# Ledger of designs, part 87: designed miniproteins, single chains, continued (5)

Each design is a single chain, and the fold is of that chain. pLDDT is the mean over its residues in the fold that is shown.

## One batch from the design tools (miniprotein)

Design m19220
Fold by ESMFold2-Fast:
Structure m19220 (fold): chain A 66 residues (1-66)
Amino acid sequence: MEYRVTLSGPVTRQIGIVLRLIGDPHVEVERDGENTYRVTLSGSAAEQEAIVAELRAEPGAEVERL
């Protein structure tokens, strides 16, 4: 599945989130703007749902399915 993720807040926090995502071999992250990322998830449906839920739990983050 593919998602557009918009992050807000301090740069150090955004970097931490991105580094966590790119550390997963079943996650691809492409920068789509200054604070916007295109995230492609592969793997099980449960794993994909868990990652989306975690991203949505980030304060000020917006997650939209493409």
Scores: mean pLDDT 79

Design m19221
Fold by ESMFold2-Fast:
Structure m19221 (fold): chain A 94 residues (1-94)
Amino acid sequence: MELKFTALTDEQSVLFLIGLARYYAKQGKYEEAIRYAETALEIDPDSARAHLVLGEIYYKQGKKEEAIKHYQKALEIDPSNERAKKLLEEVKKE
């Protein structure tokens, strides 16, 4: 059975899934967190927020290079994203 998002806009669906990805990442459930963030990208492939969250999850897993790639993609999509800039600098310091 599949969930239908007809009651939500694509933007609302993406934001909801990003929220779930962050929630599961805080619980250490990185595989679940990645799944939710990837589902958000299936709805909106140009979501800077979804790339940012994937970067945050990879960073928590110790995958610094993957985190950097996703932070860079978030900045390519939204150059004004101050959080992505800050997180990219934090990864480069370590």
Scores: mean pLDDT 80

Design m19222
Fold by ESMFold2-Fast:
Structure m19222 (fold): chain A 58 residues (1-58)
Amino acid sequence: MEEDKRLDAAVRALRETDFPLETIARAFGFDSLEEFEKKFKEKYGITPEELRERARAA
């Protein structure tokens, strides 16, 4: 799966599931949570942790 498609799938998983961020990163083929966070922020302008925290706070 292309990186962009993996990140889009991860956004859905972050919003729709309670899976840990490390589990989502690993499931979508990222070597580490840190790599996932970097790539996610490059594409969406926010970290996956920030996106989940905002969703959880609502």
Scores: mean pLDDT 77

Design m19224
Fold by ESMFold2-Fast:
Structure m19224 (fold): chain A 71 residues (1-71)
Amino acid sequence: DPKRQAAIDHVRAALAATDPAEAREHAKLGVIHAQNAGVDEAVAYLREALRALARGEDPTGPLQAALRALE
């Protein structure tokens, strides 16, 4: 379960991030670890979070949904 835990840690870090660039880097790493853990639902939500960040929108909803899918 270390890949699933790594994805959880990066999603939590993205949620706690103080700026969008930090949130984006953690969300990107979260995608990689969620893919490696085989949690496709979390990957989809993390991609939604990355699209929100790219548009200057709040990624919190998709990040929280990704966290629930990983738990």
Scores: mean pLDDT 88

Design m19225
Fold by ESMFold2-Fast:
Structure m19225 (fold): chain A 67 residues (1-67)
Amino acid sequence: MKLTFEEFLEYLREKGYFPGLPLDSPAAREQLRRVFAQFDKDGDGYLTEEELKAFERALAGEAPPSP
């Protein structure tokens, strides 16, 4: 499954992440675009399920897995 930036924002709303953050503000959208770009390792403008899970782990305060 791949998420566009718009679908990523909907996912954040559905999960209740950043409940105090006005996702419709330009500043919040720019910040989230930067976050999206950091996790979009392929750079194709989509976030894969694996990259979304990496984002959720970072949000939960977990370090990236060490092999």
Scores: mean pLDDT 72

Design m19226
Fold by ESMFold2-Fast:
Structure m19226 (fold): chain A 95 residues (1-95)
Amino acid sequence: GSMREEALKHLQEARDILAEIAKKGSLEAQVDVTLLLMQVTLLENAVKRGIFEGAVEDLEFLIKKVRELADKYPELKDGLTQAEKHLEKAREALS
């Protein structure tokens, strides 16, 4: 597949994982994960439209944010770590 198709596959997988974990944890955790989910969804939509400017930098920011949330919410760490791996694969595909 193309770099775009590979990136979209991994962004979709990260979004699905984040949507599931957004239902879990404290109210604060649900809010933080939902905001991250929205940012991943916006990036996925930009890539779908062929807008790649800043996409690698946006992914690096989102990966850092996922790591911060995994440290803040240990109960969600497994799901957040899986989402992080997919975001890293999307970044690799677009690099």
Scores: mean pLDDT 89

Design m19227
Fold by ESMFold2-Fast:
Structure m19227 (fold): chain A 61 residues (1-61)
Amino acid sequence: PWSPETLIRMVEAAVAAKDYETAGRVYLQLDAVDPAAAEAWLASLPEEDREKVEAAVAAAR
C-alpha cells in the first residue's frame, strides 16, 4: 500500500496538472488509508481547488 505522504504528493501533482479525474481517484485511496490526513489536506486547500477535488471525488464514487 502507498503511504499517506506519497498519496498526498500524488493528489497534489494531479491537481497542479488539472487532472481532476486522477485527483479524485487518488483522494479516495488516501481517504481509505488515512481519513484524518485526507480531511486535513482537503481543508488546507483554497476554496476553489477544494470544490473541484470534492466534485471529482463524488464523480469517482
Scores: mean pLDDT 81

Design m19228
Fold by ESMFold2-Fast:
Structure m19228 (fold): chain A 55 residues (1-55)
Amino acid sequence: EEIRELLKKLAGGGVSDEAIDKIAETMKKTDPEAGLEFLKRQIEAAKRVAERKAA
């Protein structure tokens, strides 16, 4: 569930629920812990990019 929630935050609009589910399942099957850490880092990076774009 956490992987799916993080993916939704990252994709936040413009990606279908089906695509998010597919990615979440893939991450859970391969490296769930590494996937979670990767997603957390991506969310942080996305916030930084958004801040730079804003001003």
Scores: mean pLDDT 72

Design m19229
Fold by ESMFold2-Fast:
Structure m19229 (fold): chain A 65 residues (1-65)
Amino acid sequence: MKEEYDELKAEAIRRVAEKLRAQGKSTEEILKAVQDLLDRFDELYKQGKSLEEIKAELDRYIAEL
C-alpha cells in the first residue's frame, strides 16, 4: 500500500515535469505544478481514496496540462 503510493507519487512527479519541460515551462512553474499535484494526492490519500482513484486524477491532470 505505502510502497505503491510512493511509486505513484514518483511517477506523477516524473510525468508532470517531463510534459511541462517539453512545453518550455520554467523551473518555478514546474515546481508549482508538481507541488499542487502532490498536495492534491495527499488530500485524496488522507480521505481514503483508492490508488485507482488517485491514478485517475493523475491521468486527468496530465491530460489538462
Scores: mean pLDDT 81

Design m19230
Fold by ESMFold2-Fast:
Structure m19230 (fold): chain A 57 residues (1-57)
Amino acid sequence: SMDEKLKELLKEHMAKYLSEKDPLVRAEHEAFIRMLAYLLKLTEEELEKLFEEVRKE
């Protein structure tokens, strides 16, 4: 589904955000994370759970 694709894209940007050393590139990933979380109507708990999943990778 579209929501599943957007969720995977969100997780990709989360992984990039956590690993990126360039502050400008990191800010771009943060912007995408915020946009995708808004579009997916994620709760704060759901967003934190996804960050936990990404950190464990």
Scores: mean pLDDT 85

Design m19231
Fold by ESMFold2-Fast:
Structure m19231 (fold): chain A 84 residues (1-84)
Amino acid sequence: LLEKAFKAYKEGDYEKAKKYAEEAIKKVGEDDIRVLMLLGNAYDHLGEKEKAIEYDDKALALAQASGDEVLESLARMSLSVTKL
């Protein structure tokens, strides 16, 4: 599912990217930072800005809790793009 979600996103199929990312979250919970960031970006491309911000905020909170500065920087970048 995760690989399918990222592939769909790279191909510009944001609706499929959202679907596969949501399926991944249902199986592993809302604790995979990369899935949350992908879902936020997919919602942003689909014009669902409030949902995009919600998932980007969740990804940032988890990245900050993880202590991974690279993931935190990526999550902050994703949120900044969504808030534009």
Scores: mean pLDDT 77

Design m19232
Fold by ESMFold2-Fast:
Structure m19232 (fold): chain A 82 residues (1-82)
Amino acid sequence: MAVELAREAVRLAEEGKLREAGKLLQLALKELEELSKVDPEKAEKEKPEVLRAAREAVEKAVELVGEEEAEKLLTAGAEEAA
C-alpha cells in the first residue's frame, strides 16, 4: 500500500538506510500511480499522505548526510525500483 511504503521509507531514513528509503519512496509512487488507474478517488485521498511521508523522509536524510549526499543516495535507491 502506497502510504505504508512511504511511512516505512521514513523509518529507514531515520535509521540512515537512505538507498532503501529511496527505493520504497519510488515503490510508493508506483503503487499510487497504479491505484490512480483503478481507483482515482482513493488515489487522491492517499496522495497527500504519501507526499507528506516522502517530504519527511527527504528531510531526515538531509539532516543525516546533507542535501547533496541525500539526493544521491535516495535517487540511487529510486533507480533500483524503476
Scores: mean pLDDT 82

Design m19234
Fold by ESMFold2-Fast:
Structure m19234 (fold): chain A 92 residues (1-92)
Amino acid sequence: PELAAELARKALAEGAVEALKAALDAEVAVAKELLSPEDAARIEALAERLKAALDAGDAEAAAEAARELARVLARGAAEAGLISAEQAAEAL
């Protein structure tokens, strides 16, 4: 499912960019508590890339950053034992 990419495009189209940025900040905070330092750092970098694309109004860059962020989150969560590898594959 491309849910993360569609949410990023919809946030730009409907002016919900600040709400999405707040959700990203919360997700980065959770990743720092629950995931490895390497995965948390990568998630933080991808969240900043997504925020930059949202600020630029670049829907395709935002969608791509959101897809990559969702993949890293699902993988990191599976590696941390928070979800199964099957659940991680379904989240992509």
Scores: mean pLDDT 77

Design m19235
Fold by ESMFold2-Fast:
Structure m19235 (fold): chain A 61 residues (1-61)
Amino acid sequence: SMMDEEIERVRQEARDELAARVAAYVAANPDASLEEKRAAAFAILREVQAEEDARIAEIRA
């Protein structure tokens, strides 16, 4: 369905956004420890997932 296609697009955009934001953090913080990079990646993941969930909820409304 068109709704399923729109949701899949949102999910793909969220995956691309996650990758881009993690890459940007690593590029901006080359001297960050592995622990710091991991913590930042998890924080970014939570933010992107919350944004993805909100967008999908809006589509399903």
Scores: mean pLDDT 88

Design m19236
Fold by ESMFold2-Fast:
Structure m19236 (fold): chain A 61 residues (1-61)
Amino acid sequence: NAAETARIAAFYFALNVLGLSVKEAYELGRYAEKLAQELIDKGVPESEAVRIAVREALRKA
C-alpha cells in the first residue's frame, strides 16, 4: 500500500536520520500516510504521492 509506504518511510527517516523521538516520528508518519492517500485519491500516481507526502512530512520536522 503506497500510503502505508509513505508512513513507514517518513517514520524511519524521522527516527533514524533526524533523531526525533518515537512519538514525533509516529506523528510525522501518520501525516505522510494521510497526505499520500489524499493525493492518490485525487489521481496523483502512487510513486509521486509517496515522494510528495514524505517531503512535506519532513518539512514539519
Scores: mean pLDDT 86

Design m19237
Fold by ESMFold2-Fast:
Formats: sequence, structure tokens, C-alpha cells
Structure m19237 (fold): chain A 55 residues (1-55)
Amino acid sequence: SMELEKRAQDALKAGEALGNAEAKELGQKAVEYARKGDDEKATEYIEKASEILKG
């Protein structure tokens, strides 16, 4: 979904801004899954990136 793609892109950008390579990679995967319509996997990778970014 468009909203899920936005959340995934936000996670990717946050990872880039903080210099966190792991969060950036997870954000990239989240964007890919969101664009494929795999909402479950997209959400999983968004949550993983968010957890790393929170510390």
C-alpha cells in the first residue's frame, strides 16, 4: 500500500540519517516488499528497522 511504502521509506531515510547500516538495509527490504504488495513482510522489516533505530 502507499501508506506502507511511505513508512518503509521513512525507516530507510532514518537509517541513512543516523548512519545505521543495518536499519538502512532493513528499510530497503521493507520498501521492496511494500512495492511487491507483501504487506506482512513489509511491516516485519519496518518494525525491525524501527526497533534498531530506537536502541
Scores: mean pLDDT 82

Design m19238
Fold by ESMFold2-Fast:
Structure m19238 (fold): chain A 55 residues (1-55)
Amino acid sequence: SPLEARLAALEAEMRRVFDELARAQKEGWPQEYIDELRARLSALDAERRAVLRAL
């Protein structure tokens, strides 16, 4: 299913961004980059929820 493939891709990207956020927080990256990563996770989660509603 194209929607199932899209869901898998979104979940993989969310894991990548989550890992990067965890590293950024641990290593003390600038707050602006941490905020950008959080915004990206929020946007990806919104898209994931939209795909789940379409399944």
Scores: mean pLDDT 88

Design m19239
Fold by ESMFold2-Fast:
Formats: sequence, C-alpha cells, structure tokens
Structure m19239 (fold): chain A 85 residues (1-85)
Amino acid sequence: ENARILERAAELAESTGHPLAQKWAELFREAAKKYREGKVDEAIKLAEQALDYLSQASEQSTNLDDQIRLAVAIIAVSVLLVNEK
C-alpha cells in the first residue's frame, strides 16, 4: 500500500525534533492523498520533494534517534519511488 508507506513516512518525520518536521510530514500526507486519488505523478513529485528535505535533515541531524527515524522514512519512500518509475 503505497499511500500507507507515505503516511508512515509522515509519522516518522513528525516524530523527529526537526523544526521542519511538520512541513515534510504535510508533503507526505498530501502525496498519500494524491496517490489514493489516482494522481500518481503528482504524488511522486510531492514524495520526491519531501524526500529531498528528509535527506538534508538527516545530514544536519545531531540526534541519533532522529537520524534513525529519518533513515527509515528515506528508505521506505525511496523504495516506493523506484517501484513507481
């Protein structure tokens, strides 16, 4: 369930202490919504944008728990995007 993967990525992003966590979580939730609506191309675009933000946040993070949560979200979304391209 690709929409569920995107929703789980949003939850993992929100669980971090990063100042932009709400912003990328919103992007993942919007992507999940677009995916459910059959707007796969729009969902992929939003997920790619959110993934770029997570990758930057992972590089900047000094908290190990946040790095692990970000890594799990990045892996899950990256697998989804590869399968949809």
Scores: mean pLDDT 75

Design m19240
Fold by ESMFold2-Fast:
Structure m19240 (fold): chain A 75 residues (1-75)
Amino acid sequence: MIEKLKQAIKEAIDSVTTKQQVLEAADTIINLIEKYEPDKQELIDRVRQIKADLEAGKITVEQAKAELKRIVDEL
């Protein structure tokens, strides 16, 4: 079940094209980790850092999408 959910999340990340959509995807991933994997605080912290870096213009939308997919693979 979790592998199918991970694949669906990664496909959703691949479908986003704007900074705002990536930020919304990051918030969705944080909520999913908090609900199903709350002991993985380090993954939540990494998603928050990606969100902060994207908001600050330190990384591109493409870089943020790649990093979010890596975090999903670690779920």
Scores: mean pLDDT 83

Design m19241
Fold by ESMFold2-Fast:
Structure m19241 (fold): chain A 62 residues (1-62)
Amino acid sequence: PDLLAKVIEDQEAETPDELSLKKGDIVLIHEFLEDGKAYAKNLKTGEEGYVDVKNLELLEEL
């Protein structure tokens, strides 16, 4: 599902497939994955990658 979420904790990308996030960024979640991860787009940078759901607060379901 396409969901809007707000980043509540910073995340540094440790692999090329991961997304770097700053607190207050807005991401569009494309899909929830196993192990507490999601595939998302950072709307501030336009980059896509994997994020930890624990760092996100869901805002809106599209």
Scores: mean pLDDT 79

Design m19242
Fold by ESMFold2-Fast:
Structure m19242 (fold): chain A 90 residues (1-90)
Amino acid sequence: MEKAELFYQLGLHYESKKDYEKAATYYIQAGRLYYRAGDLEKAKEAYEKAIKLLPDSAVAYENLGKVYKELGDDKKAAEYFAKAAEIKAK
């Protein structure tokens, strides 16, 4: 789990420097590692931060959809998958 925390801290670091693309990339990587470790709450938080910085990130919406599906929130999962598909179609 140390690697997920490191990437999350890198996201915070680049966000403080207003490098929102790098910050979002590190938040997405942290979210993926948290998701693989079964820490769905931290995965959700990381992907939500990425979306806040880059609202056009199809990857972040798709991964957040996977988290909500795993949490049993099929309605929110479907909404996030639809948003990812909309971004990819543009």
Scores: mean pLDDT 86

Design m19243
Fold by ESMFold2-Fast:
Structure m19243 (fold): chain A 96 residues (1-96)
Amino acid sequence: EKEEFEEILKIVKEVAPFLDEEMQKYLARLFLEWSKEKEITNKVLRKELIKRIAEALEGFDVTKELLEKLFEILSQKEPLVSVEELKEIVEKLLKE
């Protein structure tokens, strides 16, 4: 698990440099837990999904609560979500 977390964190740091270190680690942890639940073990697919999530989060004020709610919604969906769908989810979660 430690090695998997470190691999995911490295990708998160590369694709989401706009997040602070604490938020990068939190995203990496939630992604690892979600990917195991969805049985996503393929490294190429994991990188692709992390990139899509990072792109969807770009330009928003990312909180731990936002990330938790995002992955809660993702747990109910097919794992191959598009960037457009992710952006819609993020915007909806930020809407007052």
Scores: mean pLDDT 82

Design m19244
Fold by ESMFold2-Fast:
Structure m19244 (fold): chain A 71 residues (1-71)
Amino acid sequence: SSMDEVVKKNLEKALESLKAGDVAAALSGLQEALKFATGEVKKLIEEALESLRAGDVEKAIELVEKALELV
């Protein structure tokens, strides 16, 4: 669906931003993906946002990669 494509695009941008050290851009991408995400993907995005708030960038990367496998 078009919503799944929006989620995927924003998760891919968030992942690239996290790997580049741009946490602000990653947060924006995750928040945009969260607007359209449902089920397990939504839960993984929420957990990634929590990890970033805790300063755990490596865990956030892992959670975003897992979300991308499911979308």
Scores: mean pLDDT 88

Design m19245
Fold by ESMFold2-Fast:
Structure m19245 (fold): chain A 69 residues (1-69)
Amino acid sequence: DLAARLAAIDAEVGQRRETALKNIPKAAEINAQNLKGGEVDPEKIRKAAENSLPGAYDALRAARVAALR
């Protein structure tokens, strides 16, 4: 059942996206501390991650859907 497989992919990708978005603020703080750059702002890292993440998960979904065929 193609519809069931597509729904499973959407659920998986959606959950991964939600979890990643939830953890971005903490990950950005840790990443900024590791870099220890005087001009490295955790907020800047967080914004960059938030802006790129939806596109990355949309690409993942498209790849998983293409693999169904």
Scores: mean pLDDT 70

Design m19246
Fold by ESMFold2-Fast:
Structure m19246 (fold): chain A 59 residues (1-59)
Amino acid sequence: SILECAESKAKDPKKIIKKALKNAEKECSKYSRGSKEFKNCFLKHLKKELEKEGVSCPL
């Protein structure tokens, strides 16, 4: 999974992943958490947030 990849590649996985998750969830808060739209938005923004920290992982 993208989170397993991030844990292996990130310099500080706990901090980087927590920050990426928080930012992705904030960007997608306009969608219902149970919706397909939320899931797609969340994964897209999670990948972008990880890439900003130098972590490149496939979905």
Scores: mean pLDDT 77

Design m19247
Fold by ESMFold2-Fast:
Structure m19247 (fold): chain A 64 residues (1-64)
Amino acid sequence: SMAAREAALRDELEAKIRSRDRQGAARAIVELTNLYAPQGPAAVNEKLQEMLARYRDMLARLKG
């Protein structure tokens, strides 16, 4: 199901962020974006903002 795919991709994203795998994290974000793309750009932006809010501290570690 879409929900199961979303959950798996979010888990993968978190794992890549925790391991500081920037390329893996970027790939997971692209796959999540593609999963939301059929719902339109507003839905994609909403989900990306949700992820940024959820994982702000972990994402900051990828920059430093």
Scores: mean pLDDT 74

Design m19248
Fold by ESMFold2-Fast:
Structure m19248 (fold): chain A 91 residues (1-91)
Amino acid sequence: MKGSRALFAAGALLGAVEALKDLSPEERKKFEELAKIGKETAKKLLGNIDVDGIVERTARAWKLALLSRPDARQMLQQALKLGEEIKKEEE
């Protein structure tokens, strides 16, 4: 499950960085750092899976959802929390 959580967090946060033009520079940097940590964690846990491709496809799906659906912002809060938890576990 940790690998799937890392993929979800990385994809959602990267999609948010591309979709949300109203993010502050501080929020954008935080999302990018958490997405990077999530992607590296997923690579460690999932081995032979195309993590980069999965994260890219997930980010594209999240970008579309965030641009078209207001409720997607609530799901993004869950992804942010998961990213912060993964960062704490890797430190």
Scores: mean pLDDT 76

Design m19250
Fold by ESMFold2-Fast:
Structure m19250 (fold): chain A 81 residues (1-81)
Amino acid sequence: SNLNEAWRLIREGKYEEAKKLLSEEEFEALKLALQAGDAFMQGDIETAIALLEKALELAKKSGNEELIKRLEDAIASLRAL
């Protein structure tokens, strides 16, 4: 799976390289997940969950089961706080 490499590239701001590894829906989902991480670091758990839920809808559209599971797991973890 290119998902771990693409996530690293997105966190580094290397969006053009990440786009070569991902569908449009996968790229948009991971960018939203990055924004969710930023919200979480600011202590805004509600915004982080909302961004991850939007990312999950895009992941479901992409059919990437690995990305779907990772986003579902992340949402569940934040909801348990």
Scores: mean pLDDT 88

Design m19251
Fold by ESMFold2-Fast:
Structure m19251 (fold): chain A 99 residues (1-99)
Amino acid sequence: SVEELLKKAEEALEKAEAALKKAKEALAAGKYEEAIKHAKEAIKHAEEALKYAREALKLAEEEGAPKETIFRAIALILRAIGLILEAERLIKEAEAKLA
């Protein structure tokens, strides 16, 4: 169902956010290899969230779901993309510190 896909997307985003927080904390502490590891974990979870949110959006449109449900799916897609971009920037910063 759309709701099950949205729930899976939200759970994956929660994991992505937790991993990104650990990446930021590691970067601030000068633990660059740990920062890269956690940022890669954040990207993995954010990509899972993006997959589920996109599946939810497609199914919601096909089923004629309420506008609010469509907006929830779009919001999760945008949030996942934002997390991926932030994590990628963090990886580049940490890699520069190791060079």
Scores: mean pLDDT 92

Design m19252
Fold by ESMFold2-Fast:
Structure m19252 (fold): chain A 65 residues (1-65)
Amino acid sequence: GPVNAEHNAARDALFERLGVRSLPELLADPRRAAAGLSDQDVLDALVSPDPQALTDLEERMLSAP
């Protein structure tokens, strides 16, 4: 499948570090828009088989002005 136990753990850790509890909360987070991320960009990163995609998402949201 597109998500395995390791990827689920990484995603849950990302949500915890960003201080969000759910996907709708992540999509509503003002740092997403400030980082120039569309809803689709976030969704693509969360389902990506590339572990770097979650790291890049976190870095972009935390580096938002």
Scores: mean pLDDT 78

Design m19253
Fold by ESMFold2-Fast:
Structure m19253 (fold): chain A 104 residues (1-104)
Amino acid sequence: SEREARVRELRRRQLEVGAKLEDAFANPDKYSIEEMKELVKEFLDIQRELLEVTRDQLPPEVYERMLAALDEAQKRIDEAKTKEEIFEAVQEYLRRLSELSAEA
């Protein structure tokens, strides 16, 4: 289906951007704070699109909490002053996402 094709493409992009983020966190001296923020924002945008295209597959309360986790992560990334703060914001987002996916 068109939705299944869209989800597959978003998952492919998620893996590509995720790999770039893993490289940035493993080699932080190769990336500026601005470059790391751009990579995380791209990752969060993909997560938001995935959440929207799968919205009807989630209980409404889980959807709202996942959306709130994305909004909080985006805010933390915008406010981050150090590469460590960027890393911590991403780790906290992924932790919350894992907990919420167990409730769905």
Scores: mean pLDDT 87

Design m19254
Fold by ESMFold2-Fast:
Structure m19254 (fold): chain A 81 residues (1-81)
Amino acid sequence: KKEEWKKKAEEYKRKADEYSQLTQDAINRGDKEKAALYSKIANYYRSAAFYYELAVQNPNNTRAKQKAEDYEKKAKELEAQ
């Protein structure tokens, strides 16, 4: 499971960076609605990555894993909209 969490942390860092770039592009073209949406997705993926890394560091901290999963779910729900 630790290797799975590490891969998720790396993946979600990349997604956060991608959505941060999309946020900046949306700002540059004046698309306030898309900028707000992409910013939220970027922040949720960044939080998910952070908590997955924390879970790798301390596997007995079930709160870190739960928070990672919660933020992952929130990011994916916004992506599906």
Scores: mean pLDDT 87

Design m19255
Fold by ESMFold2-Fast:
Structure m19255 (fold): chain A 89 residues (1-89)
Amino acid sequence: SDVTEKELEPGTDEVVSLTVRAPKGVNTRILISIYKVEGGLETPVKSAEKLTETRQDEERPDVIYLTGSIYVKTKEGEKYVARGMAIPI
């Protein structure tokens, strides 16, 4: 999947990093979005297109991994999810 997800701890105050798979040789951006979760409903609260690292797959020469980062501050008692996506441009 070209999408990755991470549940955030309550009271998070840090830079969150997510890694997504992308095809090598295709111009691809990484989008990271933070969602607040209430009663199973996800509401977008923040997004960033900040690429911090690119790595090639060791076994698959046509695959790369894109790592993006976003600063997040969450409130205690609230649930949040970070989701990363590889988007061709």
Scores: mean pLDDT 81

Design m19256
Fold by ESMFold2-Fast:
Structure m19256 (fold): chain A 80 residues (1-80)
Amino acid sequence: MVAEAAARGAREGALEGGTGGDAGRAAGRAAREAGGDERTAELAEGSAATAAGMARAAGGSVEEAAELAGRAAEGAARGA
């Protein structure tokens, strides 16, 4: 459930704030709240922030950034 929580947090953060930082902070917070350790939360935060930030820098929509951030956060949390 930590990976799913991180993914949901990343998507919600990106949709509300529109930035990589918003996606990352929300992903890390959700991972911690779901019982993930600090390493898992940091990996989810960094991955979500990078994915959302790159998508937006490339001219992608907030919705595209949210989807990519969610996938990145889930992958990072599962790999931790």
Scores: mean pLDDT 85

